Designed miniproteins, single chains. Designs and how they scored, part 99

Each design is a single chain, and the fold is of that chain. pLDDT is the mean over its residues in the fold that is shown.

## One batch from the design tools (miniprotein)

Design m3431
Fold by ESMFold2-Fast:
Structure m3431 (fold): chain A 101 residues (1-101)
Amino acid sequence: GTLTDVTGAIGAGGRHLGFTGTAVGAPEGAYGLEVLAADGTRVGGGGAGVDADGHLVGSAALTTAAAPGTYTLRLLAGEEQDGAAPSGELVAEGTLTATAP
């Protein structure tokens, strides 16, 4: 699947990313989330939900203080939100340009 129209902001302190968007080809449900920096390094993880209309909402904790810029979001199959699902199969992927608070 593909994540489209993804918009997000880095929270105060640079350690949290919240986002919304559309998930095309991902079923309704809860997913694990992996966040990659522009160089492909994993910089965080969390969870995301997709509703019946494909509306995507998610959040991630970041391992380092994030700068504004481009990140890759990967949705991983899982029954759990929040870090436990990072070992699941890749369900959808997309790019986010994150803004500062």
Scores: mean pLDDT 76

Design m3432
Fold by ESMFold2-Fast:
Structure m3432 (fold): chain A 64 residues (1-64)
Amino acid sequence: GEEAIKEFQEAVENLDKARELYEKYPERFKAMVEGVRKIYGPELSEEEALRKALELMAQGLKDS
């Protein structure tokens, strides 16, 4: 719901929140990070890949 979208948006700007969400949904984050690396390339840092994954997850929730 709307609360989940806000949580993911806040995590994009806050690494501590991002790590909490990764710990809560590890399988979903692994799949999304893998997808991000396939699209944007292996040169992305772990933090950049995680932030892109969070942005895509937040966008997906808005479009649903």
Scores: mean pLDDT 69

Design m3433
Fold by ESMFold2-Fast:
Structure m3433 (fold): chain A 104 residues (1-104)
Amino acid sequence: MEELEEKAKRVRDLADTAVELLRQGAEISTPEVAEQLRGLADTVRAVADSAVEAILSGKGTEKAVEGMRAVRDGAEAVLSHTTPEIREAVLAALDGMIAAVEEV
């Protein structure tokens, strides 16, 4: 139980970072790409919230990890339309979220 709150904090912090970076990317993108980046931000937040709930409830996190991996796989295509800096930082945040959930 003591480590679950630390895992939840890491997932939330990484999700907040990814959402903010995606929001920044949307501001400098075409309307079509901006819509895709905002949609990805909403999806990242939803998956992070589900993962946090699974962590804090003591339920198995396998479905949360599957959801995060699916978002990570889809994100790479969407992020190819933004700057390399935003792409790398968002992908790193998503990878960090997956790693945080998979630990113990």
Scores: mean pLDDT 82

Design m3434
Fold by ESMFold2-Fast:
Structure m3434 (fold): chain A 73 residues (1-73)
Amino acid sequence: SAEQEKQQKIRQLTINYTADVLTATGDGFDQVLALRRAGAPQAEIDAVWAQMRAQNQQLLSNYNAQVSQIEAS
């Protein structure tokens, strides 16, 4: 059915989105760990957290827009 096809597309999109978030989050954590090990100032660590939050918000916005497009079809 058309609804079943929409559900399949949203499922695949959700899998891709989840993978992207995990990759971005993992990269950010690795960067924070490296900075902490190097004794970097808290400001540099805070900047990495801010960048990670901004990137995750962008990924979520893109995901929501794509889901909305599929739902409207």
Scores: mean pLDDT 89

Design m3435
Fold by ESMFold2-Fast:
Structure m3435 (fold): chain A 87 residues (1-87)
Amino acid sequence: DIREQVIDYLMTTQGLSREEAERIYDIRTSLRRYQELRDRLSGEAKAEAEAKELAATQEFLRLMLEEMKRKGVSPELLERMEAEINR
């Protein structure tokens, strides 16, 4: 099961909880799905897919920032990454 392998990887390498690893996996899977759909959609459906892709990207980056805060990454680096997310 690819999902379980990726979740186990995130838990063991990043020190994430199972819940956090599952959320990251689901967000990344949704991002890939939205990117694939974008090329096949038009009008309102395309705009909705683009909005979902943006929202999923922001959620993924937010979870990554929380993980880095737990690992004691410097405040200066965290501020720079938050600025990039809000760009």
Scores: mean pLDDT 69

Design m3436
Fold by ESMFold2-Fast:
Parts: structure tokens; sequence; C-alpha cells
Structure m3436 (fold): chain A 86 residues (1-86)
């Protein structure tokens, strides 16, 4: 299954949140071995989103920014748990 694509230049903040939710659900649907194999790509996508948030923080509503940070935290926590289980 292909990794969900997140293009921060073409998406609204709300759409970026939805894409992060899709990424988390996609990741949870993979086997532990597949999650580990995709970990570097997921970290790269999350890092790109985080850089975009930092650059555009004043333009993103605080509540939505907090929700996006929570999703990033959940994705990274999930990957950390998979690595610990391996």
Amino acid sequence: MEIPEIDVSKLSPEEIKEKLEELLEWLRGLSQAEQLAQASKVVSLVTEVLKWIIKNSSEIPEELRQKIFKLIEEILRHLSAVLAAA
C-alpha cells in the first residue's frame, strides 16, 4: 500500500490535519515489519509538516495547530512503540 502523500504547498491546514489522520490509520494497518521499513519516510513527511507549521504558525488557528501537533506526537509515539517491540 502506498504511503499517503502530503503536499503542504497545495493543502489547507484542515486538509493537512486530515492527511495526517490518514497517515496514522495507514501506519496502524501495516505489519510491524512494514511499519519499521516505512519509518524513515514517515519521519521525513512528519518533519516536512512540522517545518511548514513553524513557518506558518501565525496563520494557523491555535486549536488546529494543537490538533496537528497531537497527531504528529501520536505518529512518532506509534513508530517508537514498533521499534521497541522489534
Scores: mean pLDDT 79

Design m3437
Fold by ESMFold2-Fast:
Structure m3437 (fold): chain A 95 residues (1-95)
Amino acid sequence: DELKKKLEEKIEKLDELLKTSGEGEREFLLGAKRFLERALREGLSEEEIQQRARELVERLRRRVEERLRERGELTPELEEELAREVARFVLEWAE
């Protein structure tokens, strides 16, 4: 129940961020939201979510980097910021 509450709160936070996000950030945030929604639906344990979140951070970062690079929008600063942002709201709430 506590974990379910944390997941729902993070999904709500992502929804708020999506309302004001730029195009480059939007795909990144949507990927994170879909992960949390799936974790909530599947009833994953906190340990399972932490493990999968670590893998997701790497996959999501690479996908966003590829997409932004194709559009000429990715800078080193944006790349680092996206990586840090995903780590914070996907991993931090679990620990």
Scores: mean pLDDT 66

Design m3438
Fold by ESMFold2-Fast:
Structure m3438 (fold): chain A 79 residues (1-79)
Amino acid sequence: SELAEQLALAKEQIDLTEEWAKKTLPQDVYDQINSELERIKALLDQLEKASPEDRPKVIAELQETLRKLQELLQEYFKS
């Protein structure tokens, strides 16, 4: 239940980021951001199938990938 709620929230954040990027970014920049979004989706699939012992590791990788995505977005908009 808690894991399912966190996964649902993560998917919402990915969808919002994709929608924003499509509307805001040039195609080449969107393609780069989309590669990180694909990585996040792969990690969510991994998390769904992971053993209880491995879930914390996958969550940590997911959090790190989200941080990298945020850094990429900030870098493109730095003045």
Scores: mean pLDDT 78

Design m3439
Fold by ESMFold2-Fast:
Structure m3439 (fold): chain A 63 residues (1-63)
Amino acid sequence: NSTLEIARSFGIEAPQAYLQAQEQQLVATGSVSLAEDPSLKLVSSLFVMAAKDNPNPAEVFSK
């Protein structure tokens, strides 16, 4: 999974915190926003694409 490889290259804590925030937003609103920070733009773009490929993205991250 390219998202995990990218997250690891940027440092586990920062990208994971960002991804968790995006997951929470996806569950709450059903959408994910692209990051304004260029270094996180690629990661957020891949996350949006992955969410689109899921048949039920809101349930992917909810419990």
Scores: mean pLDDT 51

Design m3440
Fold by ESMFold2-Fast:
Structure m3440 (fold): chain A 92 residues (1-92)
Amino acid sequence: SSLDQARQQAIKTLEEALKRVKDPVSKLALRSALEVVKDPNATPLDLEIALGMLGIALGVAKLIGASEEDIKAVEEAIEGIETLLRTVQQSQ
């Protein structure tokens, strides 16, 4: 299904971000978000909570002066989940 394809793309985006990111706080947030995205029963609320957690991690990364690559990895993860959330909402 298109939803399965969107979920697999979000998983790939998050796994690729995890491979690049070095900051441990960003890694923890990305791993937590990946578990939510891997759950085929994740609700729109679950995805919104994951986005909120990544948003906090992004703010922390910027505040502590994390690398541009770490910041970009978290931003790409946020975009991936936003795309998945939009697909889930369109399927309802």
Scores: mean pLDDT 85

Design m3441
Fold by ESMFold2-Fast:
Structure m3441 (fold): chain A 91 residues (1-91)
Amino acid sequence: AKEAVEAIVKKLKEQGKDELAELVEKLYELYQKILEGDLSKVPEFLETAKKLLELLKEELLKRHPDADEKELEEKGKEILEEVEKYLEELK
């Protein structure tokens, strides 16, 4: 998992997507803390995930300006809701 995250981060930085790279690194760090039992990191994880999805939406719209922005926003909300539900079950 760590090697895959490091590879993604390196590729994003090579593409000049530093903000995306930083959010991916932060999301992984927060996820590891939650797995270690630090549930106080759940709100920061969800906020970081939301920011990552917003930037991914912007990048997709730059490449495909005719893409359905509402569909991308709805999919992002669904992903966040599923993640929040999963984290709530870790109680």
Scores: mean pLDDT 77

Design m3442
Fold by ESMFold2-Fast:
Structure m3442 (fold): chain A 78 residues (1-78)
Amino acid sequence: MKKEIEERKKKMEELGELPVERVTLRIEEAILNASITEQEEEDLLAELREILKEAGWSDELIDAAVQKVREELEEAKK
């Protein structure tokens, strides 16, 4: 979990996108605290999706990345 988020954050950092780093940090905090509302989760995932699209990611890659984060957030809720 932590390792996967770290690797993903590293890739986003290579893109030089500060907003992506901030969204990733918020997601990490939500996972660690296991305290995130459904609306906040959707907002974070939507922001991540938009940032990745602006960075030139394909819809398929964006969907895979967002889906991975969603799974991690869902596990944190358990």
Scores: mean pLDDT 64

Design m3443
Fold by ESMFold2-Fast:
Structure m3443 (fold): chain A 96 residues (1-96)
Amino acid sequence: MEALREGIARAAELDDIVEALRVVAEGAEAAGLGELAEALRALAEALETATPEQLEAAIAAAVAAVLPEAEARRDGGPETRAELLARAYRLAAELL
């Protein structure tokens, strides 16, 4: 989970952010995090029509919307965190 978050941050430095997100999604799917993988692929698709600044703003808004529930469910463990991340990234893709 932490390594996946760091991977996403590193992927943002690549010339092809869309390809980088798809690689991260493949890793999430291999780890059994199918919903997170689908959310990351949706973000990759949205990036083809959005600026990096729009994506950053959309992700920030989506995270802020999910944050109170994430805090309430902080003891839910890695699976709960993957679920909340998937929801945040899907919302970000919808906002783009």
Scores: mean pLDDT 68

Design m3444
Fold by ESMFold2-Fast:
Structure m3444 (fold): chain A 72 residues (1-72)
Amino acid sequence: MVREEVERRAREKLEAERERLEASAPLTEEQEEDLFLQALAAAAYEYAERGVGEELAEELIEEARERELAKR
């Protein structure tokens, strides 16, 4: 399940970055969301670069964008 792997990798990247930043200063909800979207995009593109999950990368980016629109 490529989607599940990409999401898991994104969360791993987010946790590592969050732990690093929280050591310096507490993160706001807005910063956490930005970090997650960046981690998700990075993980999706990493998967697409391997020749697998190119369609999934587009789908995840679209879902992230829709999530942003839902906050308007």
Scores: mean pLDDT 66

Design m3445
Fold by ESMFold2-Fast:
Structure m3445 (fold): chain A 78 residues (1-78)
Amino acid sequence: MDEKIEAGIKQAKRLIERVESWRDVAPQDLVDEIIKSLNKLIEALKKRDWKSARKYASISTGLIIRLIGDILENLGEV
């Protein structure tokens, strides 16, 4: 439905903005991989491919958790 698709796209774009905000303190390789995964998620949502959307959402979430962990270690915040 349009409401769910629009909400999903907004969340994905919000995540891209957050990841871009961390670009100065984050490894560029991880940032690029996350952006690519989020772009694939947006494409899946536009095609209404819920299975692919769920898979890419899980992959992106895992990569983001790893990125946050790396940033926290580099900043010394744990």
Scores: mean pLDDT 78

Design m3446
Fold by ESMFold2-Fast:
Structure m3446 (fold): chain A 58 residues (1-58)
Amino acid sequence: MALLGAALDGDKATLEEAAKEYGKDEVVKIVNEAISVARNLHLDDQLVKAEAVLKELE
C-alpha cells in the first residue's frame, strides 16, 4: 500500500494530499496501521517517523 510506505517514511506532503482525496480519517487509519507494523517489526526509526506524522494529522 503506497500510503503505508509514505507513513513509514514520514512523507507528510504525500499524506496531506491523500487526506484531501480520501479524507483525514482514512489517512490517520493508515498511519496507525504503519505504526503497528513498525512496532511489530522493530523498525524504531520508521516508528518515530510515523508517530511524528500522526501528530501533524490529528
Scores: mean pLDDT 79

Design m3447
Fold by ESMFold2-Fast:
Structure m3447 (fold): chain A 82 residues (1-82)
Amino acid sequence: MEFKVGDEVEIISESGVVLRGTVVEVKSEDVIVVEAVNEETGAKVLITIKLSENPEGTKVKIKNLKTGEEATGSVLSVETLE
């Protein structure tokens, strides 16, 4: 997997929402959990993403800010941490 626990990532939604955060869990070879902050609002979220070249449903782009690796994924869940 190109994303590891502790990696800093940027997540961009199809609507243009930018989240920045850290990978806190890798559940499988293609499922990661990111603790992230909305860059504009400051809202904190825990977002679970299934990485896929052909994402379905709510789609995001994700960039590993440490390695430069880019991927796409489907949002499986979003939990507000506030």
Scores: mean pLDDT 81

Design m3448
Fold by ESMFold2-Fast:
Structure m3448 (fold): chain A 101 residues (1-101)
Amino acid sequence: TEGEELAREAERLAREAEELARRGEDGDRSARLATEAGSLASEAARLGAGEEARRAGSLAARAGLAATRSGASGPLGSAAAVSGIGAAVEGGLAAGGPAAP
């Protein structure tokens, strides 16, 4: 589905962002890529790809934190982490929320 395609693109961008952060080449660019990944994951959740969006959002949040450690400016790093966390939450809710006991 379109949502699953967006979630796959979000995962790709999140992994690219984390790799750039690991290299320490450009933290700000890494943070921007992570933010974009989070935005795509949120759109995937809105289109019903909840589980895929949750995974992609989690990866985007991790990439945003990695970007901050690699020297991204505070606002860019924070925006990336928030974007990814928000997408993971939206995806989780779309997928049916947390497992019941």
Scores: mean pLDDT 80

Design m3449
Fold by ESMFold2-Fast:
Structure m3449 (fold): chain A 72 residues (1-72)
Amino acid sequence: MELAELVRRARELMAADPASPEAQEAYRAALTAWRAERDDEALRAALRAAGASDAEIAEGLELLRNSEPAAP
């Protein structure tokens, strides 16, 4: 629920103006929620519900995995 709403908001704001502070803040909030949950299926479901294509979901997940911080 919360992750899906954060992802939807981030997608809408990024589509309108990706350079805006609001879009960047919404994107960071969605990333923080996803990282805390560590559930790729929940993120996939949220992105699909927000209208992302399968290609966009695949690219997004790959970028997030590659940017994941190293284990402590």
Scores: mean pLDDT 67

Design m3450
Fold by ESMFold2-Fast:
Structure m3450 (fold): chain A 79 residues (1-79)
Amino acid sequence: SKEKARKEIIELMKTVYENEQSEIDAFLKLLDYLEKIGAADAKEYLELLKLEVEGRLDEAQKLNEEILKRLEPYVKKLK
């Protein structure tokens, strides 16, 4: 479920990335925005973080590029 993916992201941010609670809260607000506009969801971001943790940086970069490409129509509307 999306809720389960969100909990796993929080756990990775606390244990692997050693993020402070304020940083986790800021990221979750960003994730909520990305889900609202259809650019990414908690499951896709969990996959991205798992790829980074596993050292699969080329695959993580490709997924990140795909998410950024989905944001492009929203960025163009700001001009």
Scores: mean pLDDT 79

Design m3451
Fold by ESMFold2-Fast:
Structure m3451 (fold): chain A 55 residues (1-55)
Amino acid sequence: KYVIINGTPSDETLDIIKNDPSVEKVFTNSGGSAVANAVTALKAAGLLHKFGGTL
């Protein structure tokens, strides 16, 4: 699943999320447009179901 984090996570928080074997990719919403572009690309590809949610 894909995980979106709202704000700037600590390195410790990122390590915990990356150690979850169900997590395929992590995005941070502090970059705003980068997250929006990733969601748009997933939707266009029919992969929006891989979106794990926002944190």
Scores: mean pLDDT 60

Design m3452
Fold by ESMFold2-Fast:
Structure m3452 (fold): chain A 80 residues (1-80)
Amino acid sequence: SHMEELLKQLEAELRKAQERFEKARNDYIKYVEDHYGKEAAEIVKKLLDYLREHPDLTPEEQVELSRKALKEIRELKAKE
C-alpha cells in the first residue's frame, strides 16, 4: 500500500538523518577534545545528549544551557 511505502521511506530517511547527526556530533566532540581537552569535550557531550533527550526545550532554555556549559569550559581553562 502507499502508506506502507511512505512508512518505509520515512524510516529510511530518519535513520539517515540520525546517522548524519551522530557523525557530526562525534566529529564536533572530537574537535573540542583536540582543542580544549577531554573535560571540555565531556561537558559538550553532556549538553548535546541532554538537548537531544529534551526536544521540548525552548530556544531560550537551549541558549541558557549552552551558556552554562561554556562557563564551565571557561572555568576549566582559567585554572591552567
Scores: mean pLDDT 83

Design m3453
Fold by ESMFold2-Fast:
Structure m3453 (fold): chain A 107 residues (1-107)
Amino acid sequence: MEKEEKGLKLVREAIYHADNGDIEKARKYLEEARKLLGKDHPEVLIAEARIYYQEGKYDEAIELAEKALKVNPNDPRAYQLLAEIYKKKGDEEKANEYFQKALELRS
């Protein structure tokens, strides 16, 4: 649906700005995406998790990424984000496990 497509474009913008350290723009795009897709949409949850990751709020980022995986267990982006978070936390074993899962799902 057109609304879904627009919402997903806004999610991509939120993630892009979060990854570039522009957290204020990332939050604004996320708020607009949330209005179109709903707060519990897996794409919205991943974007929110990535914003928390950029803020250094790793436990909150993990919780949101895991919530997204309960809805869509085959999202390589959620596994990639979990791998990045666990690497930042110094858990190389979990980081590698999630990275391998993300790689398998992209193949």
Scores: mean pLDDT 85

Design m3454
Fold by ESMFold2-Fast:
Structure m3454 (fold): chain A 95 residues (1-95)
Amino acid sequence: MDLFDELVKLSDEALKEGAKKTAIHLTSAAYFVLMAEEYEKQGDYKKAIEYYDLAIKALDEAIADPEASEKLKERASELKKEVEKRKEELKKKLE
């Protein structure tokens, strides 16, 4: 899954629905995922995990926003599970 592209797409959908706060949080999550993936590629798993934690917090804020539609919240929850899965896989590699 291209998490960055999926988060950017969902942010655009949130903005079109008028869920501005959700869109901001999803954009933040996309940025944090991009940074996590870059650090992961560099072998800096500790920094990658820190950025995945920031992405999870941003996704929690997006899901908690009452302006977000049920469909946006469900999709954000799915993407959060994928971020959590990638974080757990990296924790197993952290020495």
Scores: mean pLDDT 87

Design m3455
Fold by ESMFold2-Fast:
Order: structure tokens, then sequence, then C-alpha cells
Structure m3455 (fold): chain A 76 residues (1-76)
């Protein structure tokens, strides 16, 4: 149940923030603890600098890609 709620939260963040930034933050919510996901969300939104934002987004995207692959197999 909690996993499903986290996925739904990730989707809502994605819709609210926009596709690229939302996807990265949503991935963080799914794979990180709720507290750490909240920190990631805040830091990216606060604009800690383009280089830092880009690094966070790139790393989150890579983590999301790996976990999405795993989730797809489980949801089949």
Amino acid sequence: MEKLEQLERARRVKEKVGPVLGNAVAAGIVFLSPEEAGKLYREVLEGKGSDEANRILTEAEKAADEQYEKLREELK
C-alpha cells in the first residue's frame, strides 16, 4: 500500500512541477525516504545553481530509469 501511495505522490509532483523537473523529483520520492525526497524537491526548486540542478536531475533520472525497469517487471 505505501509503495502505491508513493508512486501516486511522485506522479502528482511530476504534474505540478513539469515533465523534466517533475520526473526527476518524482523518482527521488519513490527511491529515497520521504524526508530526503522533500530535501531534493526543495533544493531543486530553490535553484541552487544550474550546475547543481543539472547534476541532481541527471542522477535522479538515472536512478529512476533503473528502478522503473524493476517496477515494470514486478507490475507485470
Scores: mean pLDDT 56

Design m3456
Fold by ESMFold2-Fast:
Structure m3456 (fold): chain A 81 residues (1-81)
Amino acid sequence: EEAKKLIEKAIELADEGKVDEAVEAFEKGLELAKDVLDPLRAEELIGLALLARGVGKVVGDEEFAAKLIKRIAEEALAELE
């Protein structure tokens, strides 16, 4: 499943601290998952990941942002299973 692979990639990128790449992979994965997830739920999860990235940039804590994005992506992956 293409969507699942992108979300798994987002988790890996977040674990590596690659916040921007993790959010981009996650957004692409959830856009593809809109046929199996509620579209509003997908947009909510994307919004939370974007917010986590924004907070990390404002406070200068990319590790915190990466951990939040990883948790959000893991939650989304569980909803697809």
Scores: mean pLDDT 80

Design m3457
Fold by ESMFold2-Fast:
Structure m3457 (fold): chain A 104 residues (1-104)
Amino acid sequence: VEELEALLRRLQGLRDQLRTAAPEDVVAIADQIIDVIDEIARLAREAGFPEEALELEVIAGLIRLAIGVGRLTGDPEFLKRVVLKLTDRAIEIAEELLEKLRER
């Protein structure tokens, strides 16, 4: 529970950083968001929530794809917009997972 709460706070902080990020910092922040989502997915799987883990893994994969597309198009605003939307969904899943773990 405490580990998930710390990861959720870190993910929220990275989302806030991304909103105000300069174009050159967007990829580095997105990579950090992927790392945190991957850690939350691992905790979800270990806790017996494979569906939530899979949703988080898909979100991380979509962010990786968005980074690739952003590099090809040279559009950091596209990348920022997509990563923010995906990060918000990951936060919702992490909050739901945290509630389920607290009920145990």
Scores: mean pLDDT 85

Design m3458
Fold by ESMFold2-Fast:
Structure m3458 (fold): chain A 89 residues (1-89)
Amino acid sequence: MSAELERIREREREAAEMGLHSAIGTVAALLGLSVEEVVEKYTPEEMARLLVEKGEYEAAIEILVKEMGLSLEEAKEKVEEMKKELEEK
């Protein structure tokens, strides 16, 4: 538990130091990757989809709002669409 929480905090700190939002650090922690690897390999939309797959809906909304410039309403709608797509697989 403490080691997992420290990893999440460390990745969120790395994201902040790079001028990125903490939600990107959350993605990196959940994937076991560095913040740099996440931003190099994934678009904000792909990061949000991965967060939805993990049940991290609030973090997915934050990525869409902060990195893609969507409104809160648009971000929530896109997360609901992603949930539906995952249920149809």
Scores: mean pLDDT 76

Design m3459
Fold by ESMFold2-Fast:
Structure m3459 (fold): chain A 100 residues (1-100)
Amino acid sequence: MGTETLSGWTKNPLTGRPVPGLRQDEAAVAGEEPAKEHQIALLKEILEGAKKLGDEELVKRVETALELLEQGLYGGEDARAALRREGREDLLAEAERARE
């Protein structure tokens, strides 16, 4: 209950997968702009990595996530959490290391 309301939809735009078990775990991001800016920067790094890998589907999903985040329409779930749930932690770790 309430998990669907957390992000405003049941599909993660970054991965394109449904998120049936999404829960309110975002207390730390309430009221802080830096969290959103950090997510945008991370997604841009992931986008460049996806382009180099030739994964056009991932590129499209990351671009959609970026557009929604910048418009304020991406709700609830951190991009890192989404990638970890989908088992793409290696891609996340590489992007974070590149940024430092």
Scores: mean pLDDT 55

Design m3460
Fold by ESMFold2-Fast:
Structure m3460 (fold): chain A 88 residues (1-88)
Amino acid sequence: MTAEELRAFVEEQLAALRADPRLELLGVRARFGGTVTAADTTPTGHGVWVRLRDTETGEVISHAAGPVAGGWGEELAAANAAARAYAA
C-alpha cells in the first residue's frame, strides 16, 4: 500500500464517523513513514490518531491505531469501531 492509498483508506474509514450527527470529528493525525515494496506490502511505522466528541454528552475520546501483521487496515477499522461505541 502506498502512502496515497493509505491516506485514502483512512479518509474512507473516517467518513462514517463524520457522517454520524452525534459525533463531531475534532482531529485526525496520520503518520505515513513506511516503504511499500513487492517484498513488504504492509506499511510499517504508519498509524492514525482520531479525536472526536459526542455532541450529546460532551465526551471527548481519542484512539490510535498502528500497523499489524497482515495489514494495518483491520487495526484502524477496529479502533474506529471502538471510538464510535465509546462515543455512543
Scores: mean pLDDT 54

Design m3461
Fold by ESMFold2-Fast:
Structure m3461 (fold): chain A 98 residues (1-98)
Amino acid sequence: MREVLVEVTITSKDGSKELVIEALRHAVEIAQDLGARVVSVSIEEGTLRVLFPSVEAAERFAERLEEYAKEKGKVDIHIRIRDLETGEEIAERETKAE
């Protein structure tokens, strides 16, 4: 089973820290729901780093977080998924609020 690192960067179009905090909280809840281990959270940087037990769990996390961003329409989310065993970047996803 390949453990993967997911790195999330969340920004708001207006620079609102409240929107970033809300989105980070939601991202942590999704990650915990999927059995992930939270490595680090930075409100100042708008970043979250999470270890997932599988690629499938990480992809489900990315999908759920992308849906959240589209529904809220207030934050930009950048997601990078990296295989810790090989060091290879598996996926990169970017969702921009319109």
Scores: mean pLDDT 80

Design m3462
Fold by ESMFold2-Fast:
Structure m3462 (fold): chain A 112 residues (1-112)
Amino acid sequence: GGGEMAGLGAAGGAITAAKSKYGVEVGGSMGEGVTLMAAGSAGASKLSSSEESRKAGIEAGYGMGKGAEEAGGEKVLPGDDAPLSGGLGAAKGGEEAAKKAKEEAIKAGKEG
C-alpha cells in the first residue's frame, strides 16, 4: 500500500510543479487554487500512480492554498468544502497521509 512518505513526497513535488509550471502564487486567484489542486493530483499520480498518492497531493495543494489564505493572501481555493476528488473510497493509509500532508501544508503556507 501507499506510505506516509510517498504521500508527502508526492504533495511536495506537486506543489513545486504548480508554482514553477503554472505560476501559482501565495494569495493568487481562485483559478490558481484550482490549478494547484489539479497539479497536486497530477504530480502525485506521476510519482506513484496510486489513488492514495493522488488524494494526498490534492489535500496538500488544498492545505497550501488554505494556509496562504489564512496568512493574509487572497482566496485561491474554489470553495470551503472538500477537494474536488474528496469523498472517494481510499485506503486508511492514503487518508492518513493526506491528513498529515494537509496539516503540514497549512503550516508551511502560513510560514512561507
Scores: mean pLDDT 46

Design m3463
Fold by ESMFold2-Fast:
Structure m3463 (fold): chain A 72 residues (1-72)
Amino acid sequence: LEEEIVRKELLLGLYEIAIGGEEFVIERIKKTRKGPDADALIKKLKDTKKKLEKDAERIRKEIDKLKAELAA
């Protein structure tokens, strides 16, 4: 249980880094480009970020469940 929690916390950290990377790229595009091509790319990146956030939320819930089992 404890070892599995640590592994999942490390995985969650990697997802948080990936989400931050997507945010950085979106902001860079917003600053440097305007128009429909830039808007389409930003939308794609936002969709990717949203998927990563959903996966991160799933991992957080799994960690919470394991911590509850460990505390019982």
Scores: mean pLDDT 82

Design m3464
Fold by ESMFold2-Fast:
Structure m3464 (fold): chain A 97 residues (1-97)
Amino acid sequence: MKKKEEELLKRVKEILEELLKKGKITEEEKEKLLKAAETILKTNGVEAGEEFVKMLEEEKDIEDMIKVVEAAELAEKGLSEEEVEKLEEEEKKKLEE
C-alpha cells in the first residue's frame, strides 16, 4: 500500500506542476490540492487517491475541487468558515487595544 501511495503523490505533484505552468491554478491552490491528496490517501486509501488523480488529469471542475479542498482543510482544523471569521474578528480586537 505505502509504495502505491508514494507513486500517487508523485503523480499528483507532476499534474499540479503542469496545471501551474498552464496558469490553471495558483501556487496557493497547488499547495491546497497537494495537502488534500495526502489527506485523501491517509483517510480513504489508495482507491480514493486514484480517483482524485483522475479528476486532476481530466482537468475537470478544478474550481470545484479547490472548494472541496478548502472545506476539507477547515474540517481538519475543526473550524467552519463562520468560526474562522470569528477568529479574525478576535485578532482584530487585539490589534485595536
Scores: mean pLDDT 68

